# Designed miniproteins, single chains, continued (4): the designs that were tried, part 69

Each design is a single chain, and the fold is of that chain. pLDDT is the mean over its residues in the fold that is shown.

## One batch from the design tools (miniprotein)

Design m14368
Fold by ESMFold2-Fast:
Structure m14368 (fold): chain A 94 residues (1-94)
Amino acid sequence: EEEIKKAKEEAEKLGKKHRDTVAQYRSVLAEAQATRAKLDAEAEKTGNSDIRAQGDARVAQLEAEAAKLRAEMIKTNDEYSKALKKYVDLVKEK
């Protein structure tokens, strides 16, 4: 019985971690898009190519962070799926 409770808590914990990772990934992507749009608009308004170069560098950093979060999202989904299966298997046995 104690095994079932621990498995349920672990599945819930990993499910929350996965959801939080997905939310963070989406937030970083939104920031990259907003940053690009803002700096592109400012570069067009001012004719300053340095603003566009700065935008490219910042967006590249945000896209690199998003790529790392996407890899973590895949990992947390796998961990959650395994924990959920363990919980279901334990419930089915009892």
Scores: mean pLDDT 84

Design m14369
Fold by ESMFold2-Fast:
Parts: sequence; C-alpha cells; structure tokens
Structure m14369 (fold): chain A 97 residues (1-97)
Amino acid sequence: SLPPLAPLTPEQQEVLEKVRELLEKAVEAGKLTKEEGELALKTIEFVLQRTPLLSDEELKELIKELEEAAEELRKRGLEELARAYELVKEEVEKRLK
C-alpha cells in the first residue's frame, strides 16, 4: 500500500475543485475522455497530498516539472489541462519555506 497521505488543506481543496471544473470543460470539448479526466484529477490530488512530504529542493523540481508540463499541454491544444497544472504549480509554490 502507499504511505499515508495528509488530508488536503482548504486552499488545496479549492484548487482541486477549480481543476475539476477545468477537466470537465476539456471532456465536454472532446479533448479528453471521461476516464482521462478522472485519472488527471486523481493524479493532481495525489501531487497536492504529497507536497508536505517534499523537501524545498524537491518542491522546486516539482514546480519546474508542472511548468514544463503546462507548456507542453498548451502546445498540444489542451488549454484547460494546462491551466489546471498552472493552478497546482501556484499552490505548490506557497509551500516553499
């Protein structure tokens, strides 16, 4: 089994809700299947839950990966998914100490 994950903060829950809305728009636009949207949402939830377990250097690497992923998704015409990754990046940046 996976190690125990911390519950989402209220701010992380708000980000996840905005991500859900963006993913639903991508599915409605035919850019993602419902299953792909559900997988993306679960992946983002897991990333947010892992954030308290990461060092400052690991957080910086995650921020870079999220930024690069958003740029690649935008190049592929997946604007809603790119915006979702940008919102996750902004929330992760708040955890740097």
Scores: mean pLDDT 83

Design m14370
Fold by ESMFold2-Fast:
Structure m14370 (fold): chain A 74 residues (1-74)
Amino acid sequence: MEPSEETLRFLARVLGVPEELLDDREVLRGVYAVMKAISEANPDASLAEIVAEARRVLAESSVEELRALAKQVF
């Protein structure tokens, strides 16, 4: 089941994505793709560990990289 856009915006805010990017659907999908990739690479990790690593990856990621990742997953 695809997460709702409201759920994706909430997740992006928790992960520190700037407000001006919350209306970019591809950025929201890219954020979700990052979380999914971290979860799949670290199946034994807790949700807190996945969130911490996602925040780190997103701080180092460009908007263009997030949009590209969204297109690969969706």
Scores: mean pLDDT 76

Design m14371
Fold by ESMFold2-Fast:
Structure m14371 (fold): chain A 70 residues (1-70)
Amino acid sequence: SMAEIEALVAEALARVRAAPDTLEAKQEAVQRVLTRLYVQDASQEALEAVLAALREEFPEAAAGVRLPVR
């Protein structure tokens, strides 16, 4: 549902925001969040929404991240 996607986006942003304010730490946080969602079999729509939100707020940290095609 859209509400579930919104909750996943909010949690992802909170986790990356909590990471140390270095490019490396933010990149690691972005990768951990996306890997966790992938392992939990999140939908393609949820993965795309989370990555879009991360790219908007953390463009440098989310640069170069690619989602596998499902």
Scores: mean pLDDT 82

Design m14372
Fold by ESMFold2-Fast:
Structure m14372 (fold): chain A 72 residues (1-72)
Amino acid sequence: MTHPLPQEAADAISREVRAAPGASTSAGAAGAVAASQLPNPTKEHGEIAGREAAASASGAEAFARARAQGLG
């Protein structure tokens, strides 16, 4: 179940972050995940990518928020 994001999805998210740091990162990630979750022979990969992206985004956002509040 703990699977690393597919290189393509991870690369897309990383590229989005680099192109627009802090801007629309969640929207870009959601777009990449949505594309991966299309009903295809690799739908399982899309679901895994979606869960991993959600977990990563949640953790990073919580950490960034704590850091901004001076808690980190």
Scores: mean pLDDT 52

Design m14373
Fold by ESMFold2-Fast:
Formats: structure tokens, sequence, C-alpha cells
Structure m14373 (fold): chain A 66 residues (1-66)
């Protein structure tokens, strides 16, 4: 379902956030701001949710690669 797909994407996003926090690539304040944006997007369509998650995850991946 759409809800199950959103949940899986959210779980993957949270794993990325935890990894970035553990690596020191992201501050707790930055992590909270990103988490708030993704939670707010949960009430949107799957397409809009996927776009929001993809954009934030790309930023996190770039920070982890540095």
Amino acid sequence: SEEEKKEELFNEFMRDIRRALDAGALTPEEALRYARKVVEAMDKSLEEFEKTVKEIRADIEARLAA
C-alpha cells in the first residue's frame, strides 16, 4: 500500500539520520529539522513524500561522503 511504502522510506531515512549523527556529519539540531520536514510530508501524496525524502537523503549522503 501507499502507507507501507511511506513507512519503509521513513525507516530508511531514519537509518541514514542515525548513521550521520553517529559519524558526526549531522548535528542533533539539523537531524531534528530534517525529521520534522519528513514527518510533515507524511500527510502529502506518496509522490511528494518521496521527493522530500529523496532531497533530504541526498544532502545526508553528501555529508557522509565528505
Scores: mean pLDDT 83

Design m14374
Fold by ESMFold2-Fast:
Structure m14374 (fold): chain A 68 residues (1-68)
Amino acid sequence: MEKRLQEIEKEADERLEEIGIETKKRLEEAEQANDKQRLLQIIAETLRRIGDVEQERLQKVREVEKEA
């Protein structure tokens, strides 16, 4: 059980890390373009993607808990 929870946590962490890298790059591009609307759009999209990762993580954790 612990091993499965660790794998779920690692997968979520890796996805969040990738999102962070992509977001930083996109924010730098938007800042260079001085595009405030694009900057806000990138932030909103990033928050949604983080929420999706957390929701998927919670779903997988619940599946493990039901087996216990």
Scores: mean pLDDT 80

Design m14375
Fold by ESMFold2-Fast:
Structure m14375 (fold): chain A 76 residues (1-76)
Amino acid sequence: EVEELIARAVAAIAAGDEEAAREYWARLAERLATLPPEEARRWVGRALLAAGEVAEAQGLLDPEARALLERIRAAL
């Protein structure tokens, strides 16, 4: 399930588990390749939003990156 793969990848990033994050992102990429392009695009947006929210919570976003995150949030 795409949603579950995003959740696991984001959790691994938040935990600092680079190997697990790479594995879940790779599985997500393979899964998205099997979906219609329009559906894959929406899931990419959701994955970027979820990863961006972790970066925001950790104080890693500059004002421009925060504005991009807000645009992604508004587009979903």
Scores: mean pLDDT 78

Design m14376
Fold by ESMFold2-Fast:
Structure m14376 (fold): chain A 66 residues (1-66)
Amino acid sequence: SPTGKMMRELALEVETGKVTPRLDRLLAGYYAVQGITSPRAQALLKRTGMSREQARAYYEAELARG
């Protein structure tokens, strides 16, 4: 699935130690889509400067691109 491909790419970025703004935004969006409101999810929204709605929209747009 597109989500499965995205998750594998994110895992590779984490493994190589390359934390990028793109990775933070994708993780924030993933948590927003899942309805997760943990301290980690809140920290990602604060770090990215995105609202929950903006993070969700970003994630959906990136999934549509591949």
Scores: mean pLDDT 72

Design m14377
Fold by ESMFold2-Fast:
Structure m14377 (fold): chain A 80 residues (1-80)
Amino acid sequence: SSIQQTVDQALSGSRDQQRRRFSSMLQSFNNDMRMQTIDGIVRSDLSRDDQISLLQQATQDPDPSVRQRAQDAISQIRSG
């Protein structure tokens, strides 16, 4: 899908580029894009601290499902 392609493209490049792309994608008007972005952050080679910082941004999302997904992802990373 277009969303999966965008997430996969965000996983390419430097860690600085990945952080900026994911941060921008979490501000998308599309709820499905924001949900898929959370999964992309978890799959990334970013540091644990960078992943948690991005996911903390997603815990402030207006959609409760997006917030819950971000909280679950943070818990998964911290327990792994």
Scores: mean pLDDT 86

Design m14378
Fold by ESMFold2-Fast:
Structure m14378 (fold): chain A 95 residues (1-95)
Amino acid sequence: SKVEEFEKKVEEELKKAFEEIEKAPLSPEKKRVLKELVELLAEALLEQFRLGPEKLTPEERARRARLAELLRAAAEAIEAGDLERARALLDEMRA
């Protein structure tokens, strides 16, 4: 199915992202936060692909919008070097 095909591609890209993060001249802490960020992004992409916008409840749409905002804020915090803020935002996404 197209879903299984997409899931495999997301898994392959996640693996490549992890390898690139490990090769990057970054602190161990920044590498850990980046890995968590790309895992959450992969999960969000898989959910989005499985459920088209027309199949989402208003509650699910609101949840996804909030997760997207948290993910963007976490990415901005990482770019700014604020790893404590990035970690707090990633932990909020798991609650």
Scores: mean pLDDT 75

Design m14379
Fold by ESMFold2-Fast:
Structure m14379 (fold): chain A 77 residues (1-77)
Amino acid sequence: KTALVVDPNVTVEDIKGLNLSNVEEIYLLEGVPDEVIAEIKKLAPNAKIVRVDGKTLEEVARELAAKGYDIIFITGK
């Protein structure tokens, strides 16, 4: 199962044009901008969106890896 993890430094330009059709779950770290969330919902309308407020990227990655997920990270500069 493929999961996407998005950090708060991501911009809409980082998301635009991505093929998210095989992504089933999307994990949003605290502070991801609303415009980025809107673009993600447009590209992956059937994906489950989970907000992980109060967790670090490392904590989310560890939890998902322990569950056997394939993880794709999108991080800002």
Scores: mean pLDDT 80

Design m14380
Fold by ESMFold2-Fast:
Structure m14380 (fold): chain A 80 residues (1-80)
Amino acid sequence: MKPIELTDLQHKVLAAILKNGWLSPEELAKLLGISRSTVRRVLDELVKQGLVEEDPERPGWYRVTEKGKKALAENAKKKR
């Protein structure tokens, strides 16, 4: 229905996970200097959009999906 629009914060979270591989909400909060509550909200939104997924063997660890990689590439071009 509506196009996938990444907020600046969603873009930062996706880029951090992509660069570092699997990250927990705690590691994301430390890396980005934001609250754990903010990270959890952003991760919930990204999971609902299919841009991030949780590790089935290690609950609480997240990675970028192929759809998330495409969304990052599209939003990176928008900054130029």
Scores: mean pLDDT 75

Design m14381
Fold by ESMFold2-Fast:
Structure m14381 (fold): chain A 55 residues (1-55)
Amino acid sequence: SAAEEAAAEKAFEELGKEMQEKKLNVDQTRKALEEIAKKYNSPAVKAVAESWKSL
């Protein structure tokens, strides 16, 4: 739904800020993206999480 996509986008933006502040590593970032994708059922965020698995 549009509300789920909006919530996923906001969570993704918050993760971006946390990555800058806490210097998250690849594994931490991937796990956080997978949780966001699962919680909000967002294919877009899931695709981003999959791209991080190869890093």
Scores: mean pLDDT 74

Design m14382
Fold by ESMFold2-Fast:
Structure m14382 (fold): chain A 95 residues (1-95)
Amino acid sequence: SLLEEAAREVAEEIRKNPKRPLTEKELEDIEKAREYLEKVESEITEPGERRAAVLSRILTEAYRILAEEGKTYHPDEEAYRKALEEARRVYEALE
């Protein structure tokens, strides 16, 4: 449930910023980051790649939580930064 707790924290961060419209450049940067994370998750071979896979799973779960609530997710750079912090925490807790 550490991944679920991390995903809920990221979803909460996204909810705090629903009134800020994203620029086209911000949307492009978010999309590129998401594509990179999805690629890394499919090809786990190194410890650093495993950490990135944890980050990808946290983001995917956060989007799923928001989608189940009938809400359009609207991630920004701060949400991704929060996801990185939570991924590090989860990775360090895994033995």
Scores: mean pLDDT 60

Design m14383
Fold by ESMFold2-Fast:
Structure m14383 (fold): chain A 68 residues (1-68)
Amino acid sequence: AKAGVKFTFPNDPELQEKIAKISSLGPTPEELAAKLKELGATDVEITDETDASLEPTPETITATIPTE
């Protein structure tokens, strides 16, 4: 991956599944960011970091999804 998208979303398995389906389609960082905002994700940011990360809490998850 050459870029990633960092965002925060509710800790909801259904929402996680929708996000996983979107990321599996190989979107550009801009496309992924737009779709995540439509799903209700907050703090959506395109980043040069390519490593996937997850920071779960009981209420929210902050994640970075690599693109490409």
Scores: mean pLDDT 71

Design m14384
Fold by ESMFold2-Fast:
Structure m14384 (fold): chain A 68 residues (1-68)
Amino acid sequence: MSISQMNDIIGAGTIDNSELAGNTDIDNLIKSLAAVFGSKERAESIVKRGLELREQGITAEQLLDQAT
């Protein structure tokens, strides 16, 4: 009946959707990069390069933070 109840339902749905629809951290990272660059193809290429940089000692959190 109140707006607060609707927000709670939306919040729960978002959590479930994140687990079911997202399913992978890499997919979420590609989406974030696509939003920054405006291109999904570019985001995929950057993710591949990011994985190579990770082997050189760069943490995944740092890559994600830069993408946000």
Scores: mean pLDDT 57

Design m14385
Fold by ESMFold2-Fast:
Structure m14385 (fold): chain A 78 residues (1-78)
Amino acid sequence: MDDLADRQGQYVKDTLIKLGVPKSVADKIADKVKDMLRASPEPLDLADTTYQAAKSLGLPDVGQKAKQALEQQIQQQL
């Protein structure tokens, strides 16, 4: 569904905010993640996509922390 990217983007945003990232920065990273997910014809790894999005915005340290947090959260659903 078209809202899947929105839901994944919201999950990324919530994760970034919990890590202490300012809401405005979290919004920009989440929007970039949603764009990347919508542009891909195949399912993307959410944690890696978040890292790539943050890195493209000049925030690789934020992306690395977000990737680690998302990987830990995804493992809890297994």
Scores: mean pLDDT 78

Design m14386
Fold by ESMFold2-Fast:
Structure m14386 (fold): chain A 79 residues (1-79)
Amino acid sequence: SDRIDALAREIVDLARETERQIQQLREEGERQVKEALETKSKEEADKIREETEKQIRQLERDRQERIDRLLAEIERLQR
């Protein structure tokens, strides 16, 4: 079905886009951690790591919720 194919492509595109966002957050977080270790403290660097991980986990949750909705629509269309 054309609609099922379109939903499957949306899942793939969503996964790729989220992976790009996660990679950007990791790279920015690593830069901020390096700066904090050079100019502040290990404790501040650890806080930056924790904040980066929280943002990544939120993106992963949002992606999974959207994928679950798309999968439910695919299942409905197959009935």
Scores: mean pLDDT 88

Design m14387
Fold by ESMFold2-Fast:
Structure m14387 (fold): chain A 79 residues (1-79)
Amino acid sequence: SEREKAIEEGREEAIERIRKAIPELQAQGIVDPTAPLKIVEELVEEYLEKAREAEEAGNLEEAEYYRAKAEGAKLAIYD
């Protein structure tokens, strides 16, 4: 289903963002064990903001897509 695909996409995007960001932080001498959580929380906020914008525009299907992506992003760290 579209919702299942959106959840998977959100999870994959969160994992990819974490994989890219952590080595960059380490290269700067930054050791932050909460970095994965912060990255996911930022991505979730981005998706929920896009969902709100879509809902305000009357695009309920797009709003649901972004809410599903937010759910998927959370699954990247809350196993």
Scores: mean pLDDT 84

Design m14388
Fold by ESMFold2-Fast:
Structure m14388 (fold): chain A 84 residues (1-84)
Amino acid sequence: ETEEVLKRLMEALRKNPEYLEKGRALVEELERLVAEGRLEEAEALNREALAEGEKGLEGDEEKAAFLAGLLKVQHERTQAELAE
């Protein structure tokens, strides 16, 4: 089940590649808010992104692409930070 969900998310991102850049912009905004100590705004943005992502899990292809983009960008950021 989980593997099929991930495949659907990644396929949605492949069909809607613009959501990778949208995911990157959101992650960068979250990191900026956290760095500035604006934690309540960062939490609000994160909750909004999670709600949109949950719609992707329910079958909305664009929301699935958005969630996949966020997951891919988060993974790439973590890999880059661990390399430094």
Scores: mean pLDDT 77

Design m14389
Fold by ESMFold2-Fast:
Structure m14389 (fold): chain A 100 residues (1-100)
Amino acid sequence: DEAAREAGRARLEADRAAALAALGLDPATSVEELVARLLEEGRRAGNLELAELLRDAAVNGLKGVDLDPEEAERRMTPEMRALTTVILSKVVLEREAAAE
């Protein structure tokens, strides 16, 4: 319904803003730039495979990716988490804006 959709969007916008602030990034940062930063963080942390799975999950809006969220949470760095949150929220919000 309208109220639930509005609440969900507000939460995504708040999560995106908090993650961007934590990363020190411009809200205008592209999904391509965010993905590049996520993969670089994965390489730095020795978790490139996890970074690639997080990229795929976030870019696809969590569709078609079998990723255990508890295991991912334990293995990812705070920066990987923040980057994944920004990518996912941006993809979801852009998809909702395109839906007519």
Scores: mean pLDDT 74

Design m14390
Fold by ESMFold2-Fast:
Structure m14390 (fold): chain A 68 residues (1-68)
Amino acid sequence: EDEEFYKRAAEGAIKAAENGLKTLDLTPEQKKQAEDYIKKAREALEAGNYREALVYASKAVQILNDAA
């Protein structure tokens, strides 16, 4: 079941991104961009758009990886 996989992957990526926001030294721009993508990921997840949620969560994680 593809949708259940994307839902779980999106949930995991959102949690990873939220943890990164708490633990990494970020510029104000990086923090705002990551927060904006996490917000979009959560909105997509709540709407049942699990693939879109994973895309936004992955973008947030990418910003945080660039900051590490």
Scores: mean pLDDT 82

Design m14391
Fold by ESMFold2-Fast:
Structure m14391 (fold): chain A 97 residues (1-97)
Amino acid sequence: LSEELRLEAELSLVLMQISLAIELLKKGDIEGAIESLERARRRLEELAKVSPLAEQLREAARLLEEAIRAAREGDIEGAIRLAREAADVVAEAANAL
């Protein structure tokens, strides 16, 4: 498996984790959503260390950090919006591979 295909698979997993978090936020499972967002953020930070897409992946991680903060403050709509923005950045990065 090429490094490019491996990165694509990792970004796909990040997108799945963000999608799960959004569904959990909609269901009122704030703790589960935060856990899923934190896993996605940590994965993006690790991938940024070795990727030519580092800037885009760090921006997505920053948006997820803001989404986690919004969720902790009870701003569920803001958390969902920020998580979707992060997913868009990740999808754009994946399309650049």
Scores: mean pLDDT 87

Design m14392
Fold by ESMFold2-Fast:
Structure m14392 (fold): chain A 89 residues (1-89)
Amino acid sequence: SLEETIALARLIASLVTAEVTIRQAKKIGDNSSVERAQKLLEQLEELGSRFKDLIKNNSSIEERQPIIDEIDNLSKQVLELEKQIQSKQ
């Protein structure tokens, strides 16, 4: 569906942003932010795998919505961390 396509696109964008944020945090020597970005990357990868399985199995919207919401939540956390790192440069 369009909603699922948007969620998947947001997930992919967040994975890329997390990787960029890891590199930027390493450049400024912020080891704490490196660890946080790596944990967010791992959580996004786990949710992405679960989301794909739910789509593959034609699960209900009620089963998919919590995963979509959690992808959105983690995406916001990645963007906040990126913004914080950019402010330190």
Scores: mean pLDDT 84

Design m14393
Fold by ESMFold2-Fast:
Structure m14393 (fold): chain A 84 residues (1-84)
Amino acid sequence: MSRKELEAEINLAMALMIVGVARATGQPLSLRDVERARELIEKARENGAPEEEVRRAAERLAEEALKSEDERVRELAEELRREL
């Protein structure tokens, strides 16, 4: 595994962990959590993560973010879905 491949995997795993914690706790994602998870997904894509894995991570993030009462969080979720 190259450094680039490892960075892609780590970034995706970290993004999925943020989403997974929110889902497990039942607490909606904060704006900060959504921004960080989106950045991690984008870094994974830049490092050559498989398109299907990137799409699945983005979909999971968007689903959890849409549960938020914060309109800014929901706007980010809608942007993320439009990029799919």
Scores: mean pLDDT 82

Design m14394
Fold by ESMFold2-Fast:
Structure m14394 (fold): chain A 65 residues (1-65)
Amino acid sequence: SAKERELILMATAISIDTGAEVKIEKIDGKYKIIAYVDDEATAKKTDELLKKVSEKTGAEYELIM
């Protein structure tokens, strides 16, 4: 779908920009973005970017450190 493609592109851009490993899950028709980060500075930057994606798309996000 167009929404899935948009989320994949946004997740890829965040992964390139932050160095975080980013994946997308679909549960009961809802999308969730999961990012793996190794340090607090990368976590903060990744959180700010994921929050913007969540606000635009309605997708949930989670950071794992």
Scores: mean pLDDT 83

Design m14395
Fold by ESMFold2-Fast:
Structure m14395 (fold): chain A 68 residues (1-68)
Amino acid sequence: SAAERAAAREILEGYGLSEAAIRRLLGLSKAQLGAMTVAELGRIVPGLSRGTLRWLLAQLRRAYRVPR
């Protein structure tokens, strides 16, 4: 939904991500986001630690209400 994408954008902007990375992540479906690995997220967002990437991925999944 638009509200879920707005919440996700706020999270991504809070992490200081580039507009290109934000657009790429916001373009993902709930299914794609649910299947995304920490390694795949790290290729989109280089420079973040593995722990930060795990936390970011969990926050995005919560914003989109992705099932486990």
Scores: mean pLDDT 80

Design m14396
Fold by ESMFold2-Fast:
Structure m14396 (fold): chain A 92 residues (1-92)
Amino acid sequence: KKEEIFKEAVEYVETKSDEEIAKDIPLGVQNAVAIVGTKYAPKLLEKLGFSTEGIPLWKLPAVLAYVLSKLIEKGEITLKQFQGLALELAME
């Protein structure tokens, strides 16, 4: 379920160091999320079907990176599709 992935992502970000996150998440995903930053991470999580209410803004890019990594791994979304969503938000 998407809700399980999101919960897992929040717990992951709270328990893992920056070095562990860098090792576990593919570099291409990290780079895509870094371009998005804290400004667009909440809106992108919403477009992916997740509520970001109650989550501190500074955690959202790492949560987005984990979620995106898992969705790509499961074949639910491609990196190019994610980049398209980010471009749409930048044009709004």
Scores: mean pLDDT 76

Design m14397
Fold by ESMFold2-Fast:
Structure m14397 (fold): chain A 95 residues (1-95)
Amino acid sequence: EKLSPRQLELEELVALVRMLRGILLIEMRTHGETPARREVIRLLDRAIEALEREDLDEAVRHLEEAAEVAERAGDEELARLLRRLAEQARRLKEA
């Protein structure tokens, strides 16, 4: 449809963050809830709200905070993924 490349990339980023949030919710339901996982999900909710408002600075901040929480909990893979999402949000600001 009539979306600019930037709007398409923004919608794609929102979809990726929503997908990750969904996966984490399923993991909490199947493997048990942790305080760190709950905090990451809360920060992803804030990142989604910021992306929907096109507040890329706030989105980057919340994704970076989520990566820090994951890293402190020993979840290096989740922390790396969250940092990649933050980097994608920064690229959208440059475009």
Scores: mean pLDDT 84

Design m14398
Fold by ESMFold2-Fast:
Structure m14398 (fold): chain A 95 residues (1-95)
Amino acid sequence: AEAVELLIKLVESMDPSEPLHVQLEKLAEAFEKAGYLPLARTLRLLAALGKASAEEADAVIEELIREWGLDVSPAELREEATAVLRELEAAYEAQ
């Protein structure tokens, strides 16, 4: 819950002139360059889901499960990420 709350605060500070998935992709690139690879990968998944790219979302889900040794199904991770994305979209639209 705390991580989602922090993401919501970040989204609330964004300029709503661009689609949310574009802002999330830019943020993912910034965190990747800073060396925060797990956070960058999570943001990339949220961006892929936001632009409805099933192929990109599936690729990121497989990488997250592999890198973190997660004992979750790809479908479960997608469902959880989609729920987080909906909260972020609501916060972004509320600006």
Scores: mean pLDDT 76

Design m14399
Fold by ESMFold2-Fast:
Structure m14399 (fold): chain A 55 residues (1-55)
Amino acid sequence: KEEYLAEAERERQRMVEIGKETNAALKADVKTAGEKMREAQREWDRYEELLAKAA
């Protein structure tokens, strides 16, 4: 009886922890995407420089 309530509370705590871990992972992914976008922008700038020299 009481053990079922304790089990339910542990399950609730587990769900909260999974949510926190998922949120942290998403934030890390957004940061990585931002870094890759900056890298792509640098590559684009280099490409534009080459085009300007070719013109």
Scores: mean pLDDT 77

Design m14400
Fold by ESMFold2-Fast:
Structure m14400 (fold): chain A 81 residues (1-81)
Amino acid sequence: DSDAIVARLEAEASDPEVLREGLEYALELARRQNPAEFEEARPQIEEVIAAAEAGDPEALARLRSMAASALLLRRLEEAAR
């Protein structure tokens, strides 16, 4: 069940290194999928990252969710090789 896998990856994204890796992959994936929309959204994404670094728990939770989803996609791609 993908929901259970996402929950496990969200727990792993509590690690700052895993969070950073997943976030970088999520941003790269979004940029490749729709470059124009990504460029328009980039300043808002950077504001969320800055808020999370300043200790905003809502911003941090959003980044963790995004990182977990991206890590799930990366693991599915690895399994297909």
Scores: mean pLDDT 73

Design m14401
Fold by ESMFold2-Fast:
Structure m14401 (fold): chain A 99 residues (1-99)
Amino acid sequence: MQLTPEEALERVDALKENVPLFAQRLAVAHRDTLTEEELIELVRKAMRAVRNHLLSQASPEAKEEVEKRLDEIEKLAIDTAREAYKNPQAAEERVRAET
């Protein structure tokens, strides 16, 4: 099963929109049980799984662009998780609003 370049980029765009909330939810859920470094490793593991899945489905012509955008999204996820870990009140308020 292979995604067209347009379909692959559409899924990447959807992921970019949802990743900040995903990272904040992980931080809120695990702040009292994980260190910051353990939380970031959990985020990296989740993003690696998504990356591998999308790249396996993307057409060869789309892979370079998808990979580049996924690298940017992983950085966004990590930065968001670190911020949520340090400022849990703001992250908790956002997670509650999005329920």
Scores: mean pLDDT 81

Design m14402
Fold by ESMFold2-Fast:
Structure m14402 (fold): chain A 81 residues (1-81)
Amino acid sequence: MIHVHHKSQILGRYDPNATVEEVKEAILEIRPEWSEEEVDKIVEFLEKLPEPREFLRPLLLQSKSVEEFIENVLKEPPYQP
C-alpha cells in the first residue's frame, strides 16, 4: 500500500483513501511524457518502500528517468515524525 504521506505529496492534498489509479493520474500530470509502464514501476516501488520519504514532487519534476527518480528517493533519509 502506498504510504499516506506519499499520496499527499503526489496529489497535493491529504487523501488517505486515494486509489492507486488516482496516484498514477497525478504522476502523469507531473510527467505527461512518461509511459504507463514507467508510472507503474514508480507506483510498485512506492508500495514496497518500507519508510516514507520527503520531496517526492520535486524529485518527480527533476529526475530525467524513472530509474533516476528511484535512486534519488532512496538517497533521501526516511521521514520520521
Scores: mean pLDDT 82

Design m14403
Fold by ESMFold2-Fast:
Structure m14403 (fold): chain A 76 residues (1-76)
Amino acid sequence: MPLSDEERATLALIRAFAADPDRVLTVSELAKLAGVGPGPVSSTLRTMERAGFLERVPGRGYRLTEAGRRAAAAFA
């Protein structure tokens, strides 16, 4: 089944943090990794931040919270 742009962004985000859970990920980096535009990426990042899985790092991007690390482990 074809993935939506948001599903592609989410999968790329999971893969990026599985490879390096301590990384800080920008909208531009995730858009490039997912092969989608910044709109779906920003929506995905905001949804995950609202859910408590990501936190904003001022001037840097987004990183996993402890809850995000636990959720990522459950999907791995």
Scores: mean pLDDT 79

